# Ledger of designs, part 102: designed miniproteins, single chains, continued (3)

Each design is a single chain, and the fold is of that chain. pLDDT is the mean over its residues in the fold that is shown.

## One batch from the design tools (miniprotein)

Design m11762
Fold by ESMFold2-Fast:
Structure m11762 (fold): chain A 85 residues (1-85)
Amino acid sequence: DAEKIINAPTLEEAAKLMREFFNKNLPLFEEARKKIKNVEDAREFTLEFLTKHFGLSPEQVELLRENIHDGLVAVLDALVDAITK
């Protein structure tokens, strides 16, 4: 549910819903697993996914880039850890 991810009350909750979305959509997870080798790749993949699927403006992407740098690092680390094991 893209709507639930966008409307999540916390960054941690949005990240949890995004992981569940990838787990339910195996083709997207397979693409992520092949493309993501480190935290930087995970960050770029997440930003591309959000811009492509949600049609975010350049200004919104910039705000997300800052939030990912500070708020989503632990979630991106957990995602990289899960897909590289």
Scores: mean pLDDT 58

Design m11763
Fold by ESMFold2-Fast:
Structure m11763 (fold): chain A 73 residues (1-73)
Amino acid sequence: DALALLRQAVDALLKGDYKEAARLAEKAAELARDTDPTLAASALLVASLAYEKLGDKKKAEEYRKKAEELLRS
């Protein structure tokens, strides 16, 4: 369930478990990719924020751009 994975990703982010937050958010985005673009975009934004917290600016920007592309549609 993509929504459940997104909820867990947000919980991990709030606890400071940024690696786990990124992993869960990436799974949520993949699962929602073809069925729920809004949920997929939300998950990609959570992954972007998690990577930003980890200092991976390139990954953060990549996921942000993917989320914006989905929301534009």
Scores: mean pLDDT 86

Design m11764
Fold by ESMFold2-Fast:
Structure m11764 (fold): chain A 75 residues (1-75)
Amino acid sequence: SALAELEARAAEVVALAEASGDAELAARVRAEAEALLEETRKRTAEGRGEEAYRTARAGLDRARAAAEALRAAAA
């Protein structure tokens, strides 16, 4: 399902942030991913899942890019 895909994507982004060695970044990314998933679940229950899915995916993609940029800058 689309929600399961988002959950898997969120787990990947959180793992990437955790791999950075920055505990504060990891905590922030985890909180952001959790909030995006919860909002998507809520909107899906209201029959507005498609738009919420697109918003959550974009948010997770931005979080991933930020984590990758931080790792690149640290190298």
Scores: mean pLDDT 76

Design m11765
Fold by ESMFold2-Fast:
Structure m11765 (fold): chain A 92 residues (1-92)
Amino acid sequence: DELEKELEELHKKLLELAKKVYELLKKIKDKEVKEKLLKKLEEIDRELVEEAEKALEIEDEEERLKKLIEILKKTIKKLEELKKEVEEAIKK
């Protein structure tokens, strides 16, 4: 099933990206900036968990998979935006 393969690849990409963001956060010298960006990462994680829990309640398998894919794509985009903010903070 192409949807299951897409979900698996997106999940893998999300985990790798989240790990990279977390490692970059460790390089920030300003404690206040670091704490602010850590809170943004925690909020992204919280939203992902809440949206995923709701999606798992969808009885139709195809609709559930499509919703999970949508959630993962949205979360990856938020993590990519956060990564840029973290990289900018490191340069200062």
Scores: mean pLDDT 87

Design m11766
Fold by ESMFold2-Fast:
Structure m11766 (fold): chain A 76 residues (1-76)
Amino acid sequence: GAEEARRALEEARRALEEKKKAVEELKTSEDVSRAIGRVLRAIGDALDAALRALRLAEEVGDEELIREARELIERL
């Protein structure tokens, strides 16, 4: 149901926030290689979560959830 799609969207939003945080931390990091690794992992996590959210939203046919999931993917 829509509940699972909403939870997946929340997870995707959190993953996107972690990606943004990792990018900001890269700017001030003394260990650039480690910081780049964190950014790449965060991008992967955010993409996986956003794609899962889109799939679930499409399965329930909720146009608002589908739009929100697509917007998250566009922001990656």
Scores: mean pLDDT 84

Design m11767
Fold by ESMFold2-Fast:
Structure m11767 (fold): chain A 62 residues (1-62)
Amino acid sequence: RIEELEREEEEHLEKARELAKEAKESSKEEIPKLIGEALRHIGDAVDAELERRRLLKEEEER
């Protein structure tokens, strides 16, 4: 579970980096869409990190 969340965070961050690279080379009409998708992936990565920290605290309390 914790390892799954760590992997999900890394995958979302990697996707966000790739989308940012695509935006640099894309047409004006595609840039807002790619930036929006990158921001969504960053949000998902933050959510995964927060859930991972919550589970780690639960384990430490036992």
Scores: mean pLDDT 76

Design m11768
Fold by ESMFold2-Fast:
Structure m11768 (fold): chain A 74 residues (1-74)
Amino acid sequence: SHVELAVEYGEQLAARGQYRGAGGYYDGAGNLAKSLGDFELAAEYYRKAAEAYRKAGDEETAERMDKIAQELAE
């Protein structure tokens, strides 16, 4: 699926230390899962995006990703 492909690209970028790019792909996967109505899966990918953005030194974007994940997990 397109979600699985985005996650795979994110994992490959993270393995190479390209965490900002990885965060972007995980954010994209979260958006796709959300558009399909899978809010639990979307929350998981937004949390992965937050972790990647933190590793990239982008705490502000990471905090926004965590907030979206928390709102979807209700």
Scores: mean pLDDT 87

Design m11769
Fold by ESMFold2-Fast:
Structure m11769 (fold): chain A 62 residues (1-62)
Amino acid sequence: SAEEYEKKGLELLKEGRYEEAYEYFKKALDLDPTNGISSFFLSTGPSKEGLELAYKYYLEQS
């Protein structure tokens, strides 16, 4: 499901596996285009710096 791909993406971000995390967020949006978390992470682009900053922001809100 989209939620499972989102969760896997977040797990990969926690592990510092940014490229793989980005691919899982793409999979989540493919299944559910309204998935806000995956959309948010994809909007930062595939860069390590962008995804790392986005993940810090996510943790502060969640």
Scores: mean pLDDT 80

Design m11770
Fold by ESMFold2-Fast:
Structure m11770 (fold): chain A 85 residues (1-85)
Amino acid sequence: EIEKLKEEAEKLAEKLIEMQKKLVELLKRGEEPEEEFVKEVEELVERFSEVVKKLMEATEEAQKFAKELYERVTALQGELFRQEL
């Protein structure tokens, strides 16, 4: 059911974006994220990747949705990389 996969992917993306924003703020303050926080992010990334993969294999519309959502999630990763430099 593609609509449920889209809903799940969107919810996972929202959570990942919030977690990445929190990580950026922690790094700006010179603080390191807690182990529990890192583990939660890793689990969310794994689940998001699985859902995106299923959407990419479903339909052209679902593939486009998955690509746009993936780009949105990875945009903040680029900012994190710049902060670490």
Scores: mean pLDDT 75

Design m11771
Fold by ESMFold2-Fast:
Structure m11771 (fold): chain A 69 residues (1-69)
Amino acid sequence: KEEELLKEAVRLLKKALDEASKNGIDTTGPLQKAKDEIKRLAIEAGFSEKEAEQLILEAMVEVAREQAA
């Protein structure tokens, strides 16, 4: 349950970063939009707002680890 949402969150964040990079746009806007969408998906899946924020944090950490590799 949480693992599937985490993987989807990581994919959405990566797409937002990739889109911003390709268009030469500041990452802040695309990242915020991705976070909002992840939060909405988590709530629809029965998670609380706090759980959705924790999921986003974990996904951001995962993306950062891959960016460092």
Scores: mean pLDDT 78

Design m11772
Fold by ESMFold2-Fast:
Structure m11772 (fold): chain A 70 residues (1-70)
Amino acid sequence: SAEELAREARELLERAREAARAGDYKTMGQLLSEVERLIEELEKLDPELAREIREEVMRLQDEGVRLATE
């Protein structure tokens, strides 16, 4: 269901946040790729919920980019 996909995506996003705090950007990137895959499936079922989770991903990526940019 859409709610199950959203829950899984948020759990992976939390793991990605923990990886980022540990400086493990490789693991963060892998987890965010998995979240993106779930968001693509979620968009087919509930585009509004998918957008909400994508915004959460963008916030984490924006902060990560600010800390780890070239």
Scores: mean pLDDT 78

Design m11773
Fold by ESMFold2-Fast:
Structure m11773 (fold): chain A 68 residues (1-68)
Amino acid sequence: SGRALLGLIQRAREKGYSIAEIAKKLGLSPATLSAVDRLAAEGASSQEIRERTGVDATELVNKLLELL
């Protein structure tokens, strides 16, 4: 869900990672990850995030869990 994604991005930032560093570890551009973070914060669904950014929110959640 977008809420789970938002929480994991916030946790990575609390560990001292910048959006650019998180994006690099996930194989995304910083602009794409910033767009995903904004959409998740606005309550966007996983489908809306995929349609607007091309990012699979479920895949991104799994990659963030491996990072953290």
Scores: mean pLDDT 82

Design m11774
Fold by ESMFold2-Fast:
Structure m11774 (fold): chain A 81 residues (1-81)
Amino acid sequence: SEIAELEKRLEKEVEESLPVLEELVGKEAAEKIKEKLEEYARALVEYKRALAAGDEEAAAEALARARAALAEAKRIYEEAA
């Protein structure tokens, strides 16, 4: 399914970015950023599922979670860099 393919792509992107993040911000900050990017990926998948189901409320909630996770990843990056 399209949603399952998106989930696999996002997981791979996060995994492939981890060594670069570790070099840039150190292992501790990189792991925290990875965790937030994984939260973002999960929320984005939930958003897509909600849209496919026509559930506008669930879609809005998932999008809000995605935004929060991404903002936190950015904050951790900026504080560590």
Scores: mean pLDDT 82

Design m11775
Fold by ESMFold2-Fast:
Structure m11775 (fold): chain A 64 residues (1-64)
Amino acid sequence: SREELEKRLKELEKKIKEAKNKEEGLEISTELGVLKIEAAVRNDKELLERITELEKKVMEKFGL
């Protein structure tokens, strides 16, 4: 459901703040990628934009 995707997105946002190293960043990036595919399949533009912003944040934080 969309509510479940929203919950997973909030959990990943917290993980980004707590992540200490590039390995943890890569794990978060992988999970965001899976969630991004799901959002794209659903044509959920708002969710896709939010996921893309978090992906950018994790990439910037860890030099990915």
Scores: mean pLDDT 82

Design m11776
Fold by ESMFold2-Fast:
Structure m11776 (fold): chain A 71 residues (1-71)
Amino acid sequence: SSERERTAALLNRAGGRLMEVLPFEEADELIRRIAELVREGVPLSEALREVSEESKNPEASKILQESSEEA
C-alpha cells in the first residue's frame, strides 16, 4: 500500500479525535501542519510529537501523542 494512503488514514483518524476537543478550523490547522512536515520529509511520528508539544490544549496534545505511537 502507498505510504501516502496510510499517512492520510492516520491523519483522518487523528483529525476526527481532535474535532471532539477543538473547533473544526483549529483541528484542520493542526492536521495541515502535520501533513506539511511529513511532506518536507519529517517522519510522521516526529511530526505528530512536534505539533503536540506546540499545542496549548492538553487534550489535543494527548491525542497527537497517542497518534504518534500508532505511526
Scores: mean pLDDT 81

Design m11777
Fold by ESMFold2-Fast:
Structure m11777 (fold): chain A 110 residues (1-110)
Amino acid sequence: MMSVDELIELDVKNAIEALKYLIELISKKDPETAEKLKKLLEELEKELKKLLETKKEEDAKKVEELVEEMKKLFLELVKKHPDLLSPVELALWTVTISELYFMIRVVKRQ
């Protein structure tokens, strides 16, 4: 028996672990971009925790900004290293980012 809040917390945990896995793969070919993504992920974890506690629009905007910065770095990475990530790993990124946006939207409506 899981509450909506427990399901959201589990989705956030799974998203963070997926992003950590992808960043580790990136670090083997582009350690500079991986370090930048790792720093953004650390800030994303903090801001997500704050958003889940406050459920405020201003906190949701901060999370959205961090996700957008990560997306920009990832797009630049894919352009520099088109063969770095497999189609499955690219799909994992796309699904994880989409789930984060969906979660933000759900939390904002509570």
Scores: mean pLDDT 84

Design m11778
Fold by ESMFold2-Fast:
Structure m11778 (fold): chain A 65 residues (1-65)
Amino acid sequence: SQEEKEKAMREKREAFAKKLVDSDIERYRQQHPELTDEQIEKLREEGVKALLELFDRMEEIAKKS
């Protein structure tokens, strides 16, 4: 139950990050048709990782504030 709640929260954060990055990446892809699908996927992966790291840092700061 506790483990399931933690997993659900993690999945929601990942889904939210992916949704934000995907909307931005789709616009960027349209503006840069010279980029390969592989390059776009790499940008998407890095964007999601960076956003999740930022969310974690912001949450830590908020808990101490």
Scores: mean pLDDT 80

Design m11779
Fold by ESMFold2-Fast:
Structure m11779 (fold): chain A 60 residues (1-60)
Amino acid sequence: MKTVKLPAPDPRKATAAALVAIGENENVEVKIEGDTLVITYEDNPESRKTVEEIEAILSS
């Protein structure tokens, strides 16, 4: 299991990223902590892909 913390100062993007995790992969857990998104996931290709999509949303 891996944990990644990503800056998410835009609450709208943080919410969109969390919805991607919930809708796509139950093995990815997302928590919004102020301006930071905490992502916990199993180290597998599907979960890693979901994390990459979350990163793309937050960086846009």
Scores: mean pLDDT 77

Design m11780
Fold by ESMFold2-Fast:
Structure m11780 (fold): chain A 90 residues (1-90)
Amino acid sequence: SEEEEFDRELREASRRGEEALRELLRRRSAKVEKRVEEYEKKAREAEREGKYRLALEYGVLATLELFEAMFEASEESKKQIEERIKEVEE
């Protein structure tokens, strides 16, 4: 799955150091932004055609993509902090 592939890349990047990890996260953010933009474009097209319900549905999908990305980023950040704390507490 995309999540399993990301977890694998995350472990590989963390082994190569902080810069590799930052680059992986930047690439993931760009991918999310692209999906949001695609949904927003579809929403605008539907609105121009007078299909307001369809426009609303695409707008909701764009918002959900952002919420999912924010949730994943928060969980990942939390895990990284917890791992660093464990290393210090030895």
Scores: mean pLDDT 72

Design m11781
Fold by ESMFold2-Fast:
Structure m11781 (fold): chain A 77 residues (1-77)
Amino acid sequence: SVLLELGAASLTQAIKALEEGDIERAIRSLRNALTFAGSIPEVREYVEKAIRAAEEGDIERAIEYAKKALELVEEAL
């Protein structure tokens, strides 16, 4: 699915942005992942948790949740 491939790409960009400390870019990429892969309830839940953690400054948790969302999207490809 092209949408799931775009979701995986968005999550990969979000993780990289979080690791680089670019929180604005990370949140934007996470929101893109919701648009592309948020129809899968478990992916939506982890992406929403990642956005919340990033907004709260919990970068370690945000990366953990984003990686879990990416794993779920890759399993659905």
Scores: mean pLDDT 90

Design m11782
Fold by ESMFold2-Fast:
Order: C-alpha cells, then structure tokens, then sequence
Structure m11782 (fold): chain A 65 residues (1-65)
C-alpha cells in the first residue's frame, strides 16, 4: 500500500468513527484537511487523531473546521 493510500484509509476511518466528514487535499508532503460535523467535540477529537496519523505517515498537516 502506498503512503498516500494508507494515510487516506486511516483518515477516512477516523471520520467514520467520530461521525465527521473528512475532505483532504494533497500537496507534496503537506495535506490540507477539512472537517465537517455538527458536534464540535467530535470534530476536535477527529482533528487530533488526524494530526497524529499524518505525523505517523510523515506529512505536514493543516486542519480546518
């Protein structure tokens, strides 16, 4: 599995777990992540988990919610 595909799969899993919509744009070694959800606490938890996953895969991440 490619690094990009692995990261995308894990980010989608976080979105499903927290009930949050996740959109991502890849730009070289940086990703831009857009989170959408009605519950701010779930969105905040998803953001923290996504930051950890991105760091694990060696990406810089900028998260918007």
Amino acid sequence: VSREAGLAIEMMAVGTEEGVSVKVKFEGNKIYVYLFGKDKKKVERAAKKIEEVARKYGYEVEIYF
Scores: mean pLDDT 83

Design m11783
Fold by ESMFold2-Fast:
Structure m11783 (fold): chain A 65 residues (1-65)
Amino acid sequence: VEELLAEARRLLAEAERLLAEGRDPSPQLHRAQQLLTRAHILAPDDPEVRALAARLHALSRRAGL
């Protein structure tokens, strides 16, 4: 699960940079969503999974997704 969280964190950081630059973060956000869904199934009580899912939701709303 650690590898899924590390990759999701990287994708969310990249999406945040793309949004700041006025570029489309959709591919990064979609990939992060897939990884976080899998991480949630494997570790539903992991606070990092919940924190990253909340960040994904916030970034998706800002991107109009």
Scores: mean pLDDT 80

Design m11784
Fold by ESMFold2-Fast:
Structure m11784 (fold): chain A 97 residues (1-97)
Amino acid sequence: MKASAEQVAEARRLIEEYTERMIELAREAGLSEEQIERIRELLERGGELILKGLETGDKKLIVEGLRLVFEAADIINTPEAVSLTVGLAIRIVALAL
């Protein structure tokens, strides 16, 4: 089932907040600007796929988007980054039901 416009707007807000926090965690972890840019690209692509999947009801796009944000969390390699990513995934999956 596709998400409502209000649910997609909420998912966009969650993804934007998540992305900002993940970039902050990458900086705090001492990652280079090149590594931070790679993380940003993964989070941007992942977020776009998640939002498209929610809008269209395409669960495969949501799974691929979540895979990319988990890859970004793995690069940061901290328990906080992993915990934030799991929290996002739970909220996004709930919207996809």
Scores: mean pLDDT 87

Design m11785
Fold by ESMFold2-Fast:
Structure m11785 (fold): chain A 55 residues (1-55)
Amino acid sequence: GERYRALSDYTAVRPDELSFKKGDILEKLGEDGAYLIARLNGKIGKVPKSGVEKI
């Protein structure tokens, strides 16, 4: 799938969000408004599009 790199550390503030670290590589599974639906280390959740860049 499409890959995205985290631009900074992020701690999930909503129950359906992923926490991530700067430089983490996320796999895009889908989109939901301002969020990507992504997989990181076997976990699936939402990540803000503003916090990641497409590779």
Scores: mean pLDDT 85

Design m11786
Fold by ESMFold2-Fast:
Structure m11786 (fold): chain A 61 residues (1-61)
Amino acid sequence: SKREEILKLTRKYVEKAQDILSEEEFNKAQLEIAKVTREAIENGDVESAKKKLEEILKKYS
């Protein structure tokens, strides 16, 4: 399902953020990742979600 794909994708990005970001940056990134995840689940747009998640990591790293 698209929901399962989105949850798997966001888990991957959360794990990556945890590895590369400081605790403070991770906490901020996690809130933005949660928002992107919620929006993606509502609209089913996996590709837009992936792009937004990549930009979040670039913003904080």
Scores: mean pLDDT 82

Design m11787
Fold by ESMFold2-Fast:
Structure m11787 (fold): chain A 95 residues (1-95)
Amino acid sequence: MEELRREARTLVEELQKVADELINAPPEKQDELIARFQDVLGRLVDLLRRAGAPPETIERVVELGNRMIDAIRNGDREAARKALEELQRLVEEVL
């Protein structure tokens, strides 16, 4: 479990980095960065499944990731940050 917790932290940090890049990105790069964000989110979901997380927890993580993408697309940095913080707490509670 310690190994999975470290991997989860790395993935959450990568989500944060991609989110920061998305907020500052010109429109022509947003689709590429959203695809990268979705890839990292998918890897996090796979890790949670391997760790035996409940389906409800996995659904919540996906919901928070989608809320963050929507906030970024709308230029709402505050909403994106809050969604990321909630996602990070949820992952830490499960692992």
Scores: mean pLDDT 79

Design m11788
Fold by ESMFold2-Fast:
Structure m11788 (fold): chain A 103 residues (1-103)
Amino acid sequence: MEEDRKLAEEFEKKANQYQKEADKALSEGRPEEAVELYRKAAFYYAQAANWYLRSGDREKAVRYYEKAAEFLEKAAEVSTDPALQEAYRKGAERFRALAEALR
């Protein structure tokens, strides 16, 4: 359980870093790079949520599943590829469903 919490914290830190890099890429006119970085942020937020859940921290699991959904929707909004937009929105819906099931 304590090791699970440390892994969750490491994934949270990576997710926060990719989010900041994505926001910077978007602000500097690099939307394709921003999409990839938001997708990576969402992936690591989802991993953080999984490990917080395993550690018994249900509230943090809910929070980080919601963040995973948020950044997948942001990737969809920035993307110009209809297939990627659909895939990211579907992923976001799944993470929101996971968060809701834990409330």
Scores: mean pLDDT 89

Design m11789
Fold by ESMFold2-Fast:
Structure m11789 (fold): chain A 58 residues (1-58)
Amino acid sequence: MKEELEKRLKELEEKAKTLKGERQRQVFDALAAAGRALSAGDLETAEKYLEEAEKIIE
């Protein structure tokens, strides 16, 4: 699961680069929080932040 969340984080980072202004910043903030949670081993919190980033992109 951790590898799947890391892959999802990378894919969302690539999509976020196509955004501009405040939306891009908000997505990168959420992705940074997800990355922090992944580093801490908190997979549940990481998934929640990835879902928030995905919602902003979509």
Scores: mean pLDDT 81

Design m11790
Fold by ESMFold2-Fast:
Structure m11790 (fold): chain A 58 residues (1-58)
Amino acid sequence: SAMAEEAARRAEEAARAGGGGPGTVRAAKFNSYQAEGEDAERAAERVERAAREGKFGP
C-alpha cells in the first residue's frame, strides 16, 4: 500500500542518516513491511527511531 511504501522509504532514509549500512537499511525496511497490517505510520516511526539509535545491526 502507499502507506507501507512511504513508511519503508522513511525507515530506509532514517537508517542511512543514522550511518547504517545496506544491512541496516534492509532490516529497517523489512520491519516496516511486517507491520503493514497495523498502523503503518506508527510502525515507521518505531523503526525510524530504532534505526537512529543504532538498534538495527549491519
Scores: mean pLDDT 61

Design m11791
Fold by ESMFold2-Fast:
Structure m11791 (fold): chain A 116 residues (1-116)
Amino acid sequence: AVVVTESGGGTVPVGGSLRLSNKVSGVDFAKSGVGWFRQAPGQAREAIASIVGEGGGVVVAHTVAGRATASKDVAASTAYLDLRNLQPEDTAVYTSVVGTPDGRKFYGAGVPVTVV
C-alpha cells in the first residue's frame, strides 16, 4: 500500500520560516515526482513547487519565488518544502502530491499553515 505522511505546519509569525515534510512508502521514491499545492479559504488551488522524478529539476511558482526551496532525501523517502519570509497571504492548507513513474498520483491529507 502507498502511504503519504505529511508533517510541519501550524501557526507562524509574519516574516517567519517553516519546513513541510512528506514521507512516502510503497513507491519507487527515487523515480517519483513530488509537488505541493496550497489553497487559501475561498480561493482556487495553486501549485507552488514541484520536483520532477529521478535527477529532475525543481520548479517554484512566481508567488513564492525566492522564498521557497524544495528538496528530496531519497534515502529517507522524504521530500521537504522550505518556506521563508512568510506573509499573511501564505495562510493556506498545503497538500503534497507524489507522482509515480507508472502515472499514478497520491495526495496527502493537507497541512494547515496560519501566518499571523
Scores: mean pLDDT 83

Design m11793
Fold by ESMFold2-Fast:
Structure m11793 (fold): chain A 55 residues (1-55)
Amino acid sequence: SPEEIAQLQADVDELEALLAKLKADPSADPERIAQLEAALERMRGVLEQTRSSPP
């Protein structure tokens, strides 16, 4: 639905902002950054699938 797509896009944007902030912090945990990068990639996949359905 348009609302689900909008929410997923907002969540992706928020994670991107959080990752940018963490990557700028030299004391940030690299494992935490890697986990968030993996989560962002997964969410981008879900967003693309949602936008592409129904085919």
Scores: mean pLDDT 80

Design m11794
Fold by ESMFold2-Fast:
Structure m11794 (fold): chain A 64 residues (1-64)
Amino acid sequence: GPGDDVGTLAVLAGLSPEVASEIGRLAEEGRVEEAKRLVREQGKKQGIPESKIERIEEMIERLA
């Protein structure tokens, strides 16, 4: 589903598969703010560039 695309983008950005899967699930459930928060918290922890975090957040907003 649409959450699979969000999960794939998150993995390509450098997030772990488990975190990416959870982000995709939250996005599919329409839990936009929780999904975006998880992306920012885990992305910051894993050193993901802000530009990539913003791209994932934008995709989450478009799906929910």
Scores: mean pLDDT 80

Design m11796
Fold by ESMFold2-Fast:
Structure m11796 (fold): chain A 115 residues (1-115)
Amino acid sequence: VDLKNAEELFEAGGKAFTEGDYEAAIEYYQKAIELDPSNAKAWLNLGLAYFKMGEYEKAIEYFEKAIELDPSNAAAWFYLGLAYEKLGEYEKAKEYLEKAMELEPSLRGSIENYL
């Protein structure tokens, strides 16, 4: 495989995600994380790709890692809450959605549909 840096792999993952190729996005984001495990956005986007595939338990694992690296990322808290709602864990979903709204109040309109 040709030498690629973590940023190029992350960008390739983003392109695959935008095209709806979530399997390719996962492969690129996993490779990006292998080279740079501190990239909180790569962990978030890996979780989002699994979320889009209906793999909610996997998505939760990666969103929790993104939050561990960047606890101020409102999007990670928001999608963590949505993933718990998809699993029927409504009390946890509410807690994490409220945390997302504390960090980014503009998310309130999106969150009110889930509370």
Scores: mean pLDDT 84

Design m11797
Fold by ESMFold2-Fast:
Structure m11797 (fold): chain A 100 residues (1-100)
Amino acid sequence: SALDEALRAALREFATRLAELMKTASAEEQGVLLAIGAEVQYEADLVRAGKLSVEEALARFRAATERLLAERQVSPELAAQVRAIVDALVARVRERVAAL
């Protein structure tokens, strides 16, 4: 569907940004980044299954990201970078969905 294509494009951009953070992250921080990547795929699957709206999924993903950052005690620098790429994903998803 057009929604699936829009979500895939936004998720590819997010995955690229996440991969860049992985290059300088510690092994423990890489584990956190992988968990964040798994969470966004899980929320996207719920949208594709018709179980969540896009806005509900974005809110849930943002909340899950903040929980993961708090629980795993990542550096303030990495936490800020993760928040920036999550904000970029949210903006890109909203932009692409609004264009449908």
Scores: mean pLDDT 87

